Designed miniproteins, single chains. Designs and how they scored, part 90

Each design is a single chain, and the fold is of that chain. pLDDT is the mean over its residues in the fold that is shown.

## One batch from the design tools (miniprotein)

Design m3119
Fold by ESMFold2-Fast:
Structure m3119 (fold): chain A 64 residues (1-64)
Amino acid sequence: MGLTGETIKRLQQRLRDLGFYDGPIDGVYDEELEEAVIRFQRFAGLKEDGVPDDDTLRALGLLR
């Protein structure tokens, strides 16, 4: 899935709220955010690939 800057900001905020991410809410998908996604995927029992796919976004409550 292609992420918009708005979706990336929502992803950053959600991961920050859950304690996986401590970086800025800037809408940039960098290595720090990718590591936060991998940590969350490990916690949720998902594939640890750093890709915020539909399963990852749904687990974060960002996709209905």
Scores: mean pLDDT 80

Design m3120
Fold by ESMFold2-Fast:
Structure m3120 (fold): chain A 87 residues (1-87)
Amino acid sequence: SSAAIAAEIAAGQATLRSLSDADLQAKIATLNKSIALGNARIAELEAQLKQTSDPEKRKELQEQIAKLQEQIDHAKRVKAELEALLK
């Protein structure tokens, strides 16, 4: 899921300069799906974290959540850039 978000961001940026409105909408829809998947994964990890008492495993889960949040934040920035190109 995190790899899928990163791949969609990279693909979107590569073609941004030559996209039609239809292409921009398709890229935005793909980013929305990737963001939703990332948020769902964070929710799963947060649920796991609530059930985890081991400090080392808690740290690993928190690191995974932080990395996913960073990727989602980046995807949201790319989405905003694509949305700005639509008129």
Scores: mean pLDDT 83

Design m3121
Fold by ESMFold2-Fast:
Structure m3121 (fold): chain A 82 residues (1-82)
Amino acid sequence: SLAERLEEEYNKLPEDLKKKVEEKLKEAEEAIEKKEYEKALEIVEEIVEWLEKEGYTELAELIRKLVGESIKRKIEAEKAKE
């Protein structure tokens, strides 16, 4: 499953980087709870770009697909309801 693959790639990170990613994902989740979906997408993209620069490209792609696409679907669902 994608969740298991995400966990495996995440576990390859050093502990300091794991904490940084976790803190940023928490910020994105808080933005989603406030319905600030555009802000949540910006936070996710910051995580993705940072992980790509650090050489964790597979983890970056998984986060973009699982979290980024989920947020985009929420934005489109709200637009579809008008």
Scores: mean pLDDT 78

Design m3122
Fold by ESMFold2-Fast:
Structure m3122 (fold): chain A 93 residues (1-93)
Amino acid sequence: SEKKKIVDEFLKEAPLYRAWAEASREVFPEAADRILKAIDFVEKNKDKPTPETLKAIAEIYKAMADIFEHLGLKSAAERYRKEAEKYEKLAKQ
């Protein structure tokens, strides 16, 4: 499955996003919770990924973008929002 291949590649990076979210929890608790919850959803659904699994990956990137926007890092925030858009488009295919 193409979705399975995409999700498996993302899961190689997921530990880094999890660690970053945990490190950010005290300052950005809402965004950190969104990231951790979405990672758990992706891991739970990795064997039979659906469009909702890809949307969960998009949610991780959106939450990261929100953190960067709050930090005044506009270019980083825009890059992560574009990454989220890619996964949302993949979810529609």
Scores: mean pLDDT 86

Design m3123
Fold by ESMFold2-Fast:
Structure m3123 (fold): chain A 85 residues (1-85)
Amino acid sequence: ASAADVLRERVSEEQLREAEELLRRAEESEDSEGLILEAAKLLGVPAGLATEEEIERLYELAKNNTEEARAEGRKLLAELLARLA
């Protein structure tokens, strides 16, 4: 299953939509880190399971508008979600 499929099983459609909106806002915000952290919380990623480097990587991938960046972002999200199991 894709990272999106895993997210659908673990979070509500409302939480997923809200997280996507926060990630979208992070692209335009000077305080993007706070928005990425809020999105991670909504997706069920506790702050204690994600390192600062992994959050920064998610930020860089969310900020990047390429297919490669989206694929890497989904892979990283799946890896972080696996730690919740």
Scores: mean pLDDT 57

Design m3124
Fold by ESMFold2-Fast:
Structure m3124 (fold): chain A 78 residues (1-78)
Amino acid sequence: LKEEIFGPLEKLLEELKEAAEKGDLEKAKKYYEELKKLIEEILYKSELQPGGRENLEKLEKYLKEAEELLKLAEEKAA
């Protein structure tokens, strides 16, 4: 259950990290947008189910990490 919810997020975050480390701003932006949309979808579904609050905290952490990686990509592209 938790692995099914966060597995795709971890994969997107890893792809975003790789793009950021390579300075590929275009790919970093793409993965960030995909990650953000997936988080929004999961957040909406999680709020309708028991334990949604714990999932919200984890999703917020993933979003923050993704924002930091996007910023890293922007700094490398500058």
Scores: mean pLDDT 74

Design m3125
Fold by ESMFold2-Fast:
Structure m3125 (fold): chain A 83 residues (1-83)
Amino acid sequence: SAAEEVAKIEEVGAQALADLKEAGALVKEGKISLADLERGVENALGMYDKMIAAAKSEEAKAKAEAVKAELRAQAAAEKAALA
């Protein structure tokens, strides 16, 4: 169902945001490089592009686009905080 598809996208999105915040903290601690964080972001954004293309409902497509936008905004904020 559209509701199940949306719920799965929300679950994946919440995990991706949590992983990004953890990666930002690891860069600040010197445990990983900024390049490692940027690679992780590129991989996550590519995954959302595929989810948008594969979406079977308008609701799922809109949710995947919204999560992608949230990831991009959070990535920009994390990178700005590291500058």
Scores: mean pLDDT 84

Design m3126
Fold by ESMFold2-Fast:
Structure m3126 (fold): chain A 63 residues (1-63)
Amino acid sequence: GADEERARRLLAEAEAGLAAGEALPSVAQHAKELRDVVERARALIEEGRYAEAVRLLEAYFSA
């Protein structure tokens, strides 16, 4: 459904941001917070909790 598609898209964007951040030592400390968000969002998606994953990822992108 729309929530699943949005959750997977936002997770992919977060994973891309994490990969880019880990390539830059000056941003490595912030990459830990993003990794924790990615891991939690992935777990929510695996549990079928797509709306919660969307809210978590949108909160990250709004900070």
Scores: mean pLDDT 76

Design m3127
Fold by ESMFold2-Fast:
Structure m3127 (fold): chain A 59 residues (1-59)
Amino acid sequence: DDKDYQQKQKQLQQRQQQIQQHLRALDRLVREGRVSVDDLRRLLNQHSVPETLRLVERL
């Protein structure tokens, strides 16, 4: 059904938008010197973007 496809596309778009916001937050934290690029790279290799953001925010 085309309508079901459109609804799924909306859900995907919303999730993509949320991930982009998390990535921007992580980039800001790197620029502020709260996490190093190397530490961020290591965390992103082991954890999802939202999980990495939570770990960095606890520092």
Scores: mean pLDDT 75

Design m3128
Fold by ESMFold2-Fast:
Structure m3128 (fold): chain A 77 residues (1-77)
Amino acid sequence: MEELTELAKKMAEDIEKQKKEIVEYLKKNPELKEEALKAYEELIKKYRKLAEEGKLDKEAAEELIKKIEELKKEIEA
C-alpha cells in the first residue's frame, strides 16, 4: 500500500508540473491525443479500483484522479 500511495502522490505532482508541456505536445501531435485520453481514462479506473480495494490511500488516489481529469479536460479543449 505505501509504495502505491507514494507512486500515486509522485504521479500527481509530475502531472501538475508537466501539464502544460503534455498539452502542448499533444496539440502538435493530434494523432496521439485519442490514445492519450484513453490511457488516462484507464489510469483513472485502475487507481480508483486500487483505492476501493484498500491497496492505495484513498486521498492520494482522489488527488491523482483529480489531476488526471484536469489534464484530460485541457487536452480535449
Scores: mean pLDDT 81

Design m3129
Fold by ESMFold2-Fast:
Structure m3129 (fold): chain A 71 residues (1-71)
Amino acid sequence: KEEYAKKAVEGAKGKSKEEQLGLAEALAGMGLPRSAAGARAVADGDYEKALELLLTESEGNQKMSADAASL
């Protein structure tokens, strides 16, 4: 859902760059490459790209991505 992706990005904005990169590694290890790329984009300050990547993950697998987008 869009709401989950927005909430995830807002939560990530409050984290340090190191925490965001750690989250990206964890997400990649879970088989969520788009969500991992989104976390890296947040670490780089590219929030627009991060939101797009999270929304794309949510669209591709609506039920499971809703759970996965809950960071």
Scores: mean pLDDT 64

Design m3130
Fold by ESMFold2-Fast:
Structure m3130 (fold): chain A 97 residues (1-97)
Amino acid sequence: MTVDQLVDRAIQYIRDGNIISALRFLVQATDRAIRDNQDPSLLIPPLRMLRDELIRRGFTTSSTYVDRAIDAAQNGDLQTARTYLRQALRTTVQEYQ
């Protein structure tokens, strides 16, 4: 899948309230963006949507990791963004139980 396709699927999962699938697809999108040397700014809108959804659902720790991923992506550091998204995924799974 392309970065755009992975982002579109992540956005759909956010809209459906499936935040774990959204996080998995955003991790995959970030990995693909690193591999294909894509513009990091493409990830910022879906990351902001995900952060806002996590806050609405009370996943404060996971939202903090996504916020750090946004900061890393804004600085062009997709490797660090990917690391924070993986941490967000782990904490969200734990909070969801």
Scores: mean pLDDT 86

Design m3131
Fold by ESMFold2-Fast:
Structure m3131 (fold): chain A 84 residues (1-84)
Amino acid sequence: MFKKEIEIDKETVSEESIEIIVNGAQEVGKKAGIKVRLEGNKIVIEGEDEEKVEILAKAIEEALKTNDPEEIHKQLLKAAIALQ
C-alpha cells in the first residue's frame, strides 16, 4: 500500500476550501480504490496503485494552492478522468 501525506497551511487555505477538497478527493478516491482522510493538518492518501495515488495527490496539492471552489472542482475532475 502506498501512502502520501500533504500538509495544509491553515493560514493560507480556508476551512471551506479544505472541506471541499477533502470531500471531493474522498469521492474521487472511492471509485479508484484510494482512501483519503484528514488527520489534523494533513491530508492522507492511501492506495494499492502508486500511480493513482500520485495522480490524486497532485490534484489535491494543486487544489490547495487555489483557494477557489471552481479551480478546486477542475483539479478534482481532472484526477477523476485520469483515474477512470
Scores: mean pLDDT 83

Design m3132
Fold by ESMFold2-Fast:
Structure m3132 (fold): chain A 64 residues (1-64)
Amino acid sequence: VEEIFEEARKRLEQALADGATVEQLRKIGDEAIEKIKSEIEDPELAERYVEQFRKYFDALLAKK
């Protein structure tokens, strides 16, 4: 799961550097959330990681 977070962060940082729109950033975020849900069999654990990622993503967009 940490690898999914790391990959998503790199993709988001690269997209921001390339001048990506908020819509493009949201698409990258949605793809990361789907990967988290598919990798984690426990729904409660998956929800915690998804929530943590959403908080990170929202903070990233707010700093833009």
Scores: mean pLDDT 76

Design m3133
Fold by ESMFold2-Fast:
Structure m3133 (fold): chain A 69 residues (1-69)
Amino acid sequence: ISRAQLEAVLKRSTEIGTAIVLGRDDLALALLQEAGLSRAQAEALLRRMKEAIDAGRSTADVIRELLAE
């Protein structure tokens, strides 16, 4: 996943996080793909975001950590 794609996801991190919390995986995947991610990349990042939310962290925190690498 490119830096530009991660920055695009970060701009929509609240919408994506809300979709995940509401159980709207279809919407979360659509938002990730709109940022330029492939289906496989979107599914992998969605899994990581769900794990972070379950651990009490935000979707934005996941993206910021990926951008710091």
Scores: mean pLDDT 82

Design m3134
Fold by ESMFold2-Fast:
Structure m3134 (fold): chain A 70 residues (1-70)
Amino acid sequence: SEADQYAVAARVRRLKRETGLSGLEAMQVVRDELRAQNPELVAAQDAIMREIAEKLREIGDEFQKELEEK
């Protein structure tokens, strides 16, 4: 959910302040923590992101074909 995403963002900000890590490094640490504690949730999110990426690719391909035919 969006609330969960905001909670992750808050954890990343706190980790940056406590450890001095960059935003990307802190994000990776939080992701690794979530993967260890909730591997099913991370897998589900990765599956959704893959599905979204595939749908966007299909939409882009269809739009490109329409432009080439006009």
Scores: mean pLDDT 70

Design m3135
Fold by ESMFold2-Fast:
Structure m3135 (fold): chain A 85 residues (1-85)
Amino acid sequence: MMTREFELDVTLSMIDMARGVLISTARRAGSSEAVAYVETRSQQIKDDVQQMFDDGASIDDVNKFLTQKLKEMFDAVDRILAEHA
């Protein structure tokens, strides 16, 4: 069983890893729109995750939320790059 602080740190690290991959992809594609989207959306997801932890949400609820939001962010970047590249 992980501590609450360790669970938060791991969750935030996963968001940072996804952000890094997507920003790298967007920069290689030359899409300033996709870069701006990823920077804004990853910060919003971090803020939402922090709020969920502050509100006492279960780790299962956080994991479901994170999985959905990361999928939405990847799908949105694919759409932006397809429309503008």
Scores: mean pLDDT 84

Design m3136
Fold by ESMFold2-Fast:
Structure m3136 (fold): chain A 65 residues (1-65)
Amino acid sequence: DRKVELAKEASRLMDEILSLIDKYYEEGRVELAREFMLKLRNTPPLEDLEEKIKILKAILEEMNK
């Protein structure tokens, strides 16, 4: 089921982003952690999984630079 695969991908990306935000907090990079937390909160709802995945991938790419 394509919808289940998309939901799993969105969940995986979300978990990865949250792990990086936690690392930023542990490193004392509080402002950076807050910025990415706000970006994450502003991602589209689960009804638009393809758009949500695009935005989550963009956030993750920005965090890994």
Scores: mean pLDDT 80

Design m3137
Fold by ESMFold2-Fast:
Structure m3137 (fold): chain A 93 residues (1-93)
Amino acid sequence: MVLEEEKPGLRFEVSFPDKEEVTLNDVKVSGTSLTAAVVELGIATRLSALGKGDINAKFPRELVKKIIKDVINSRKDLEIVEETETGFVVQLK
């Protein structure tokens, strides 16, 4: 249910491959919530801007991690509860 997707404790994952260069298409956001979809759009928008509209542009993994953190941290309702070399677990506050 749409209303249940916005409740505190909702979790989703943002993942990317364990390699030095990452494309926009390599970044995966799990889940079916509206919150997860908005985060996915935010990441896609920032990476597309950095790639100057080239969806096949390759970025250093550390830059992609920074962009993902910036997108999540731009929202007061979200927190990163786990960080790994290949992704983040994000929770709605």
Scores: mean pLDDT 77

Design m3138
Fold by ESMFold2-Fast:
Structure m3138 (fold): chain A 71 residues (1-71)
Amino acid sequence: SEKEEVIKKVVEYARELAKKNGLSPEQTEELIKIAVHMVNTLFKKHPDMPKEEVIKRVKEAVDQYIDYLKA
């Protein structure tokens, strides 16, 4: 499904970003849970949002969360 494709892409992005930032396995799994939850929320609340926009917004939120953890 479109949602499953989006989840795969954001999970791959979160894993790569976590690795680059030296996150623990536990922190990495938490980041993935957050990314998946955000995809589910956007699909439910904004069903007309294009998949590329969902991917963009989730990636931006993942980036912001990593920056927050480093502050």
Scores: mean pLDDT 86

Design m3139
Fold by ESMFold2-Fast:
Structure m3139 (fold): chain A 98 residues (1-98)
Amino acid sequence: MLSEEELKELLEAARTNLENLKKLLEDPNATDAQIREAASGVTGELVAVIESLPELAYEALEAAHELEELIEKKAPRAEIMKAVERLEEIVKKMEEKA
């Protein structure tokens, strides 16, 4: 299992990647590949914290999966943004429990 410090660092990285993803969604020059890569990064960080915060991590991974599906289907950026905001709220709850 992760130390408390490692858990906090992973959650901070996830939050930073979600902030970057929002910036990419607001940038008309951002590519689908850049958006997909940022979303996949968040999913990887959430997988790493499953053993430390299992219930919230599974909820966050469900939201991350929905986010990645919207990106793969080339959903409107507004719909992708709402999925990011939902995931941010779950990650914030994880940070509060860490």
Scores: mean pLDDT 83

Design m3140
Fold by ESMFold2-Fast:
Structure m3140 (fold): chain A 93 residues (1-93)
Amino acid sequence: SKELKIQKLFEEILELFDKAIEAIKNNDYEKFKKYLEEILELVKKNLSEEDYKKVKELIEEFLNTEVKSPEEAIEKLKELFEKIKEILLKELS
């Protein structure tokens, strides 16, 4: 089922975002970047080239954005997750 595939992908991406948040809290930028790279690889494997490009651009924009605190970084990361979630949900249409 396409719905089951997207649901599983969503759950895997959510787990990686939770790990990325913990990496920010621990000031572990290397792990944080690895989790974002793992999200990109999951999207590349499971979504269209067009949707992969959109997610890649969103992640690159996030990484190039100046943040003043870990709290601001976490808030922006949650916003990034919601944008990625919207792309995933459109795959069901």
Scores: mean pLDDT 83

Design m3141
Fold by ESMFold2-Fast:
Structure m3141 (fold): chain A 68 residues (1-68)
Amino acid sequence: SHSENLRIAQELGDELRAEYSPEEGEKMARIALAMHISIGNAIGLGTAFGDGDKVRAQMRETVRQIAS
């Protein structure tokens, strides 16, 4: 659902804010929010198939690369 995709993207953004500098973390969190449909769907499907952690790590890396 839209609300589930948004929740997943916000959680990912909060994790990135915690790991990186305030400037870099905020930039990455905003990118994650802008991609909430793609991120939410990918992580949701990954979780359903037992690969949630792997897909989550891949989405975090994708956001980091876009922010670079």
Scores: mean pLDDT 85

Design m3142
Fold by ESMFold2-Fast:
Structure m3142 (fold): chain A 77 residues (1-77)
Amino acid sequence: MEALREMLAFLRSHAGREATVRYTAVGPRFEFQGIESQPLTVTVRVGDEERTFTLPMPADTAQELEGREETVVVPEA
């Protein structure tokens, strides 16, 4: 999953900093590796840097996260 790898690389470059994460479910449901999934757009902001990633998530997880915004401290690797 390239989008997940790019997101993890971005987070690792900002380890120990506060990040604001927004979740938006987008597009139709589809099967991904045998799991009913939905694309979830994750927007991560750290200071003045903002990146957007679209990840296949289990449909239930995507619906639960849709519209949520949270502030997290990026774990040190």
Scores: mean pLDDT 74

Design m3143
Fold by ESMFold2-Fast:
Structure m3143 (fold): chain A 68 residues (1-68)
Amino acid sequence: FEKLKENAVKMTEDLARTAKARGLSDAQIRDLVDNWIRWLEEELKDELSEEELKELRKAMREVADQVI
């Protein structure tokens, strides 16, 4: 799980930084990140526990907030 969480955090950071570099607003970046998190949760819902999904969501949101 730890490696998966690290990879997801990195992908979220890369997504947020790319969007910021393109000139998207903070609100647009947050919306883009929220859509990415929702998609990833849907893909992993059968492989991760509810607790792991919550931890993953928190970590991804935290890194996005650091970029914004």
Scores: mean pLDDT 79

Design m3144
Fold by ESMFold2-Fast:
Order: sequence, then C-alpha cells, then structure tokens
Structure m3144 (fold): chain A 97 residues (1-97)
Amino acid sequence: KEEFLKQASNGLKATSEMLEQKAKQLEKSNPKASKHLKKASKYLKKGSKYLDKGDTKKASKYVRKASRYLYEASKYVPQLRPLADDAKKLSDLLDKL
C-alpha cells in the first residue's frame, strides 16, 4: 500500500511534467489540445500532492478531473487515450482506499 501510493504519486508527477511539455509543443499547432493538456497536468500535480499527504479521496477527485481533460485531448491526440483510461482506473482505485 505505502509503496503503491509512492509509485502512484511519482508517476503522476512524471506524467504531469510530460503533459506540460507536450502542451507547450502543441500551443501553436493545436491550441485546444494544448489547453486540455495544461489542465490535465495541473490536476495530476494536485492529485500527487494529495497522495503525498495520504488523502486518497481528494487525490482520486483530481486524478478523475485530469482523466476528463485527457479524454478531451485524445480527440486531437489519439495516443493519449490509454493514458486517459489509466488515469480513470487509478482514480477509481484511489476512491476505494
């Protein structure tokens, strides 16, 4: 459980950074995708912050919000669909803890 929460938090931080970089790359060519990725990144960072505090319910809420923005971004970048699905599954798992 402790190892899982640490891995999840680190994963959310790494993914957030990746999405922020990708959003900057897409800012001129696809502003809508960029906007959705920036919001997803912001909510993943909030999720990781709450995981670091052991607040899995609030972490779940923010990861779920990130998942919604990742689904919107996947309409422009289909490669993001599996990441959106994974974020939703993580949100569901965290809500049960």
Scores: mean pLDDT 87

Design m3145
Fold by ESMFold2-Fast:
Structure m3145 (fold): chain A 81 residues (1-81)
Amino acid sequence: MEEELRRKLREMGLSEEQIEEAVRMARYFADNWDRLSEEEMFEAAKRILLDLGLSEEKAEEAARLVVRAARRLYEERRRRS
């Protein structure tokens, strides 16, 4: 999951710092999946990515990738626990 997310974000032209922050957000959202809506996660990710200097378009696409990655990570952990 994380390596696929890193690869896609790198293809979008994000810096390594921006990619690492996106991966941290995906882990955080997975840890809090039962407490946050997908809309709340998307808006939070978008805001953080904009603060890191991404354009509106890139921030929206990256935020969607982060939320999808968080969902996959949550589902994988739920199947194992």
Scores: mean pLDDT 83

Design m3146
Fold by ESMFold2-Fast:
Structure m3146 (fold): chain A 93 residues (1-93)
Amino acid sequence: VLDSLTPEERRQALRGAAGAFEKAAEYLEKGDVVNASKYTTAAMILAAVAGASPEALELVRKGIEYVDKGDYQKAAEWFRKAAEVLRAEAERL
């Protein structure tokens, strides 16, 4: 699937992933773990399909680690950092 995406499709997927991680962060900051989980799942699928960098994926893993620890504010911070990296990758396409 990655090899079949156009640059525009990859850009859209990266931006979609970034937006979904920002929504996940917003819901985590509100304590809405159910909606945060839905957006995190969607964002991870889009990031994988788009071929997100190891840097972006490491930031996502840190966010998930803090969710598991119940530190939703730090988790949100890491997801917002991941979104910034994903948007930068989209702009380079």
Scores: mean pLDDT 86

Design m3147
Fold by ESMFold2-Fast:
Structure m3147 (fold): chain A 73 residues (1-73)
Amino acid sequence: LSPAERAFERRAERELGELSRAVMADPTDVEALLRAAEAAEALARETPDPALSAQLLAVAEALRERAAAVRAA
């Protein structure tokens, strides 16, 4: 891993960790789910790794689907 890739991973882990904690505290919080999805989408656009980008976009899609399901309930 390059130093730039390591710096990005540390930032991504920190940001996603904070959002993951918020979602786990209240998994029915639509705003928290949407904020987590937006953060994952932003990280996906920033990362030079296409595999990581695809994973982050899949996570964002799952979070948006969960938010929609909560609203429908």
Scores: mean pLDDT 77

Design m3148
Fold by ESMFold2-Fast:
Structure m3148 (fold): chain A 89 residues (1-89)
Amino acid sequence: SPLEEARRLAEEFARRVEEALRKIPGINDVQAGLIAAAVRDTILRTGGRPSEEEIREAVRWAGKMLGLSDEQIEAAVEAALEVYRELRA
């Protein structure tokens, strides 16, 4: 179903984003997991069809709430968008 497909995409995207975020200097496992969760929630609320801007906003919001630097937030946005571009059909 479209809902099951959206959930599968959200979980796979979150997993890959979390892995990519762990590679960014100064981002710990908890921060990576929470940012990945924000991205997952964005995919679910959009029915598996988030815009790049919605992903960017989710990462920026979560990163700011977690006290990440502007440099870390920008790197996290780029990592999440790269994963999104690889996963979209």
Scores: mean pLDDT 86

Design m3149
Fold by ESMFold2-Fast:
Structure m3149 (fold): chain A 92 residues (1-92)
Amino acid sequence: RALELLEELLREAEKMIEYYKKGDLEEAARALARALLLAARAGELVTDENVEELEAFAESHRELIEEAEKAAKEVYEKMPKEKIEKILEEVR
């Protein structure tokens, strides 16, 4: 369950990077919002039994995560804050 949410999170991160490179900031922001929701949901499912597996998964995707963090920062800086808030509410 938690691992499946992390896999979906990485797909949304890849979509965000792709939209950002195409200049579609609104779709990039929507993908970012979905990724943040998936991250929150995955965090609720972390246990002592699965944390090592989840950490290994994150480490195996470290380069993608770093690229996604850079893209997310640029999307956040270029988008009006009110639009980001509205998108986050819509994705909830």
Scores: mean pLDDT 79

Design m3150
Fold by ESMFold2-Fast:
Structure m3150 (fold): chain A 94 residues (1-94)
Amino acid sequence: SMESIEASMAAAATPEALKEDAREMKRLVEELKTAEGLEKSRLVARIVGLYLRIALGRETHPEVVELVKEGMKALDAGDYEKAIELFEEAAKLA
């Protein structure tokens, strides 16, 4: 329902939810550094899912979303350390 979707978006946009999701992204990237094969694909899928959830907060917490977006770009470039730092900054800002 529309009310359910709106409630889910509101929950995703809270500082607490954004902080927890950003911390989880950091943890998953730390695991990704040593992951191979199917495990690597599974971790990437989970990270992408968390990013999409955080992106729902772009209107209310654009600074947090921008840090996470920069972290995703670092991850795509293979710079895991920079991605971890950016997700940690996003969690602290949220």
Scores: mean pLDDT 80

Design m3151
Fold by ESMFold2-Fast:
Structure m3151 (fold): chain A 88 residues (1-88)
Amino acid sequence: MGMGSASVKLKLKKGEVIKITVTSGGPVDYAVRKDGEVLARGTVAKGETAEFTAPESGEYTVSVSALGAAVVEVEAGGKKVVLEIPAA
């Protein structure tokens, strides 16, 4: 099977925190991007949370990928988005 991926765009204010939590599957690789620049990347296991604080206001893209099916919750600024990574 190949690697599955999902992404979400978030409009943030300076100092807002993005929380990336894996609720099912994993491990999941994440990357936080702004204007094509990768500002943060890492790996999150099931039940773990990664955090990123926005250094400036603007639109951020959170991308997640995994070798198997996974469910990731992305929270920022009081909003929650559920990303489902399909089994490839």
Scores: mean pLDDT 83

Design m3152
Fold by ESMFold2-Fast:
Structure m3152 (fold): chain A 64 residues (1-64)
Amino acid sequence: DPLLEEIARELVKARPDLSLEEARQRVLNALASGPVAQAAALADLGKVSPRAAELLRELLARRA
């Protein structure tokens, strides 16, 4: 999924402590979680990477 990969890349830019694989798993976990956990993930992601949060919101909207 091109959006998932772009979100993972943006997250790694903001969080160089994460590997690309770890970033992808973080996004996949958010997609598999319920609305409360998704809202929390968006808020946390927005603090470190506004661009990654924007892309994640778009991906969640496409899958809703």
Scores: mean pLDDT 80

Design m3153
Fold by ESMFold2-Fast:
Structure m3153 (fold): chain A 91 residues (1-91)
Amino acid sequence: MTDLVQKIRAAVAALDLPRQVQRQSIALYLYYEQGLSYQQIGDALGVSQTTVEKHIAKELQKLNVDRNDREQALRLFLSSAVGKAVVAALS
């Protein structure tokens, strides 16, 4: 888990995005693709469970996707520049 999070963080950091935007993207990927709980993601990112929920909510708002539509949220994320960078780093 830690190594996966580090690879994702490195890929997102290469895009020169604000730290909060990076955390939002990482949290969404870990929640929808990896199936991690808010607590597990919080532990991995060094933030509270509430902060993880806020990060995911912000990314879903940016993608204009409902929280309950996991398949659409992940598909739209993976089609973004950030999502493509994450997939490339994990290949």
Scores: mean pLDDT 77

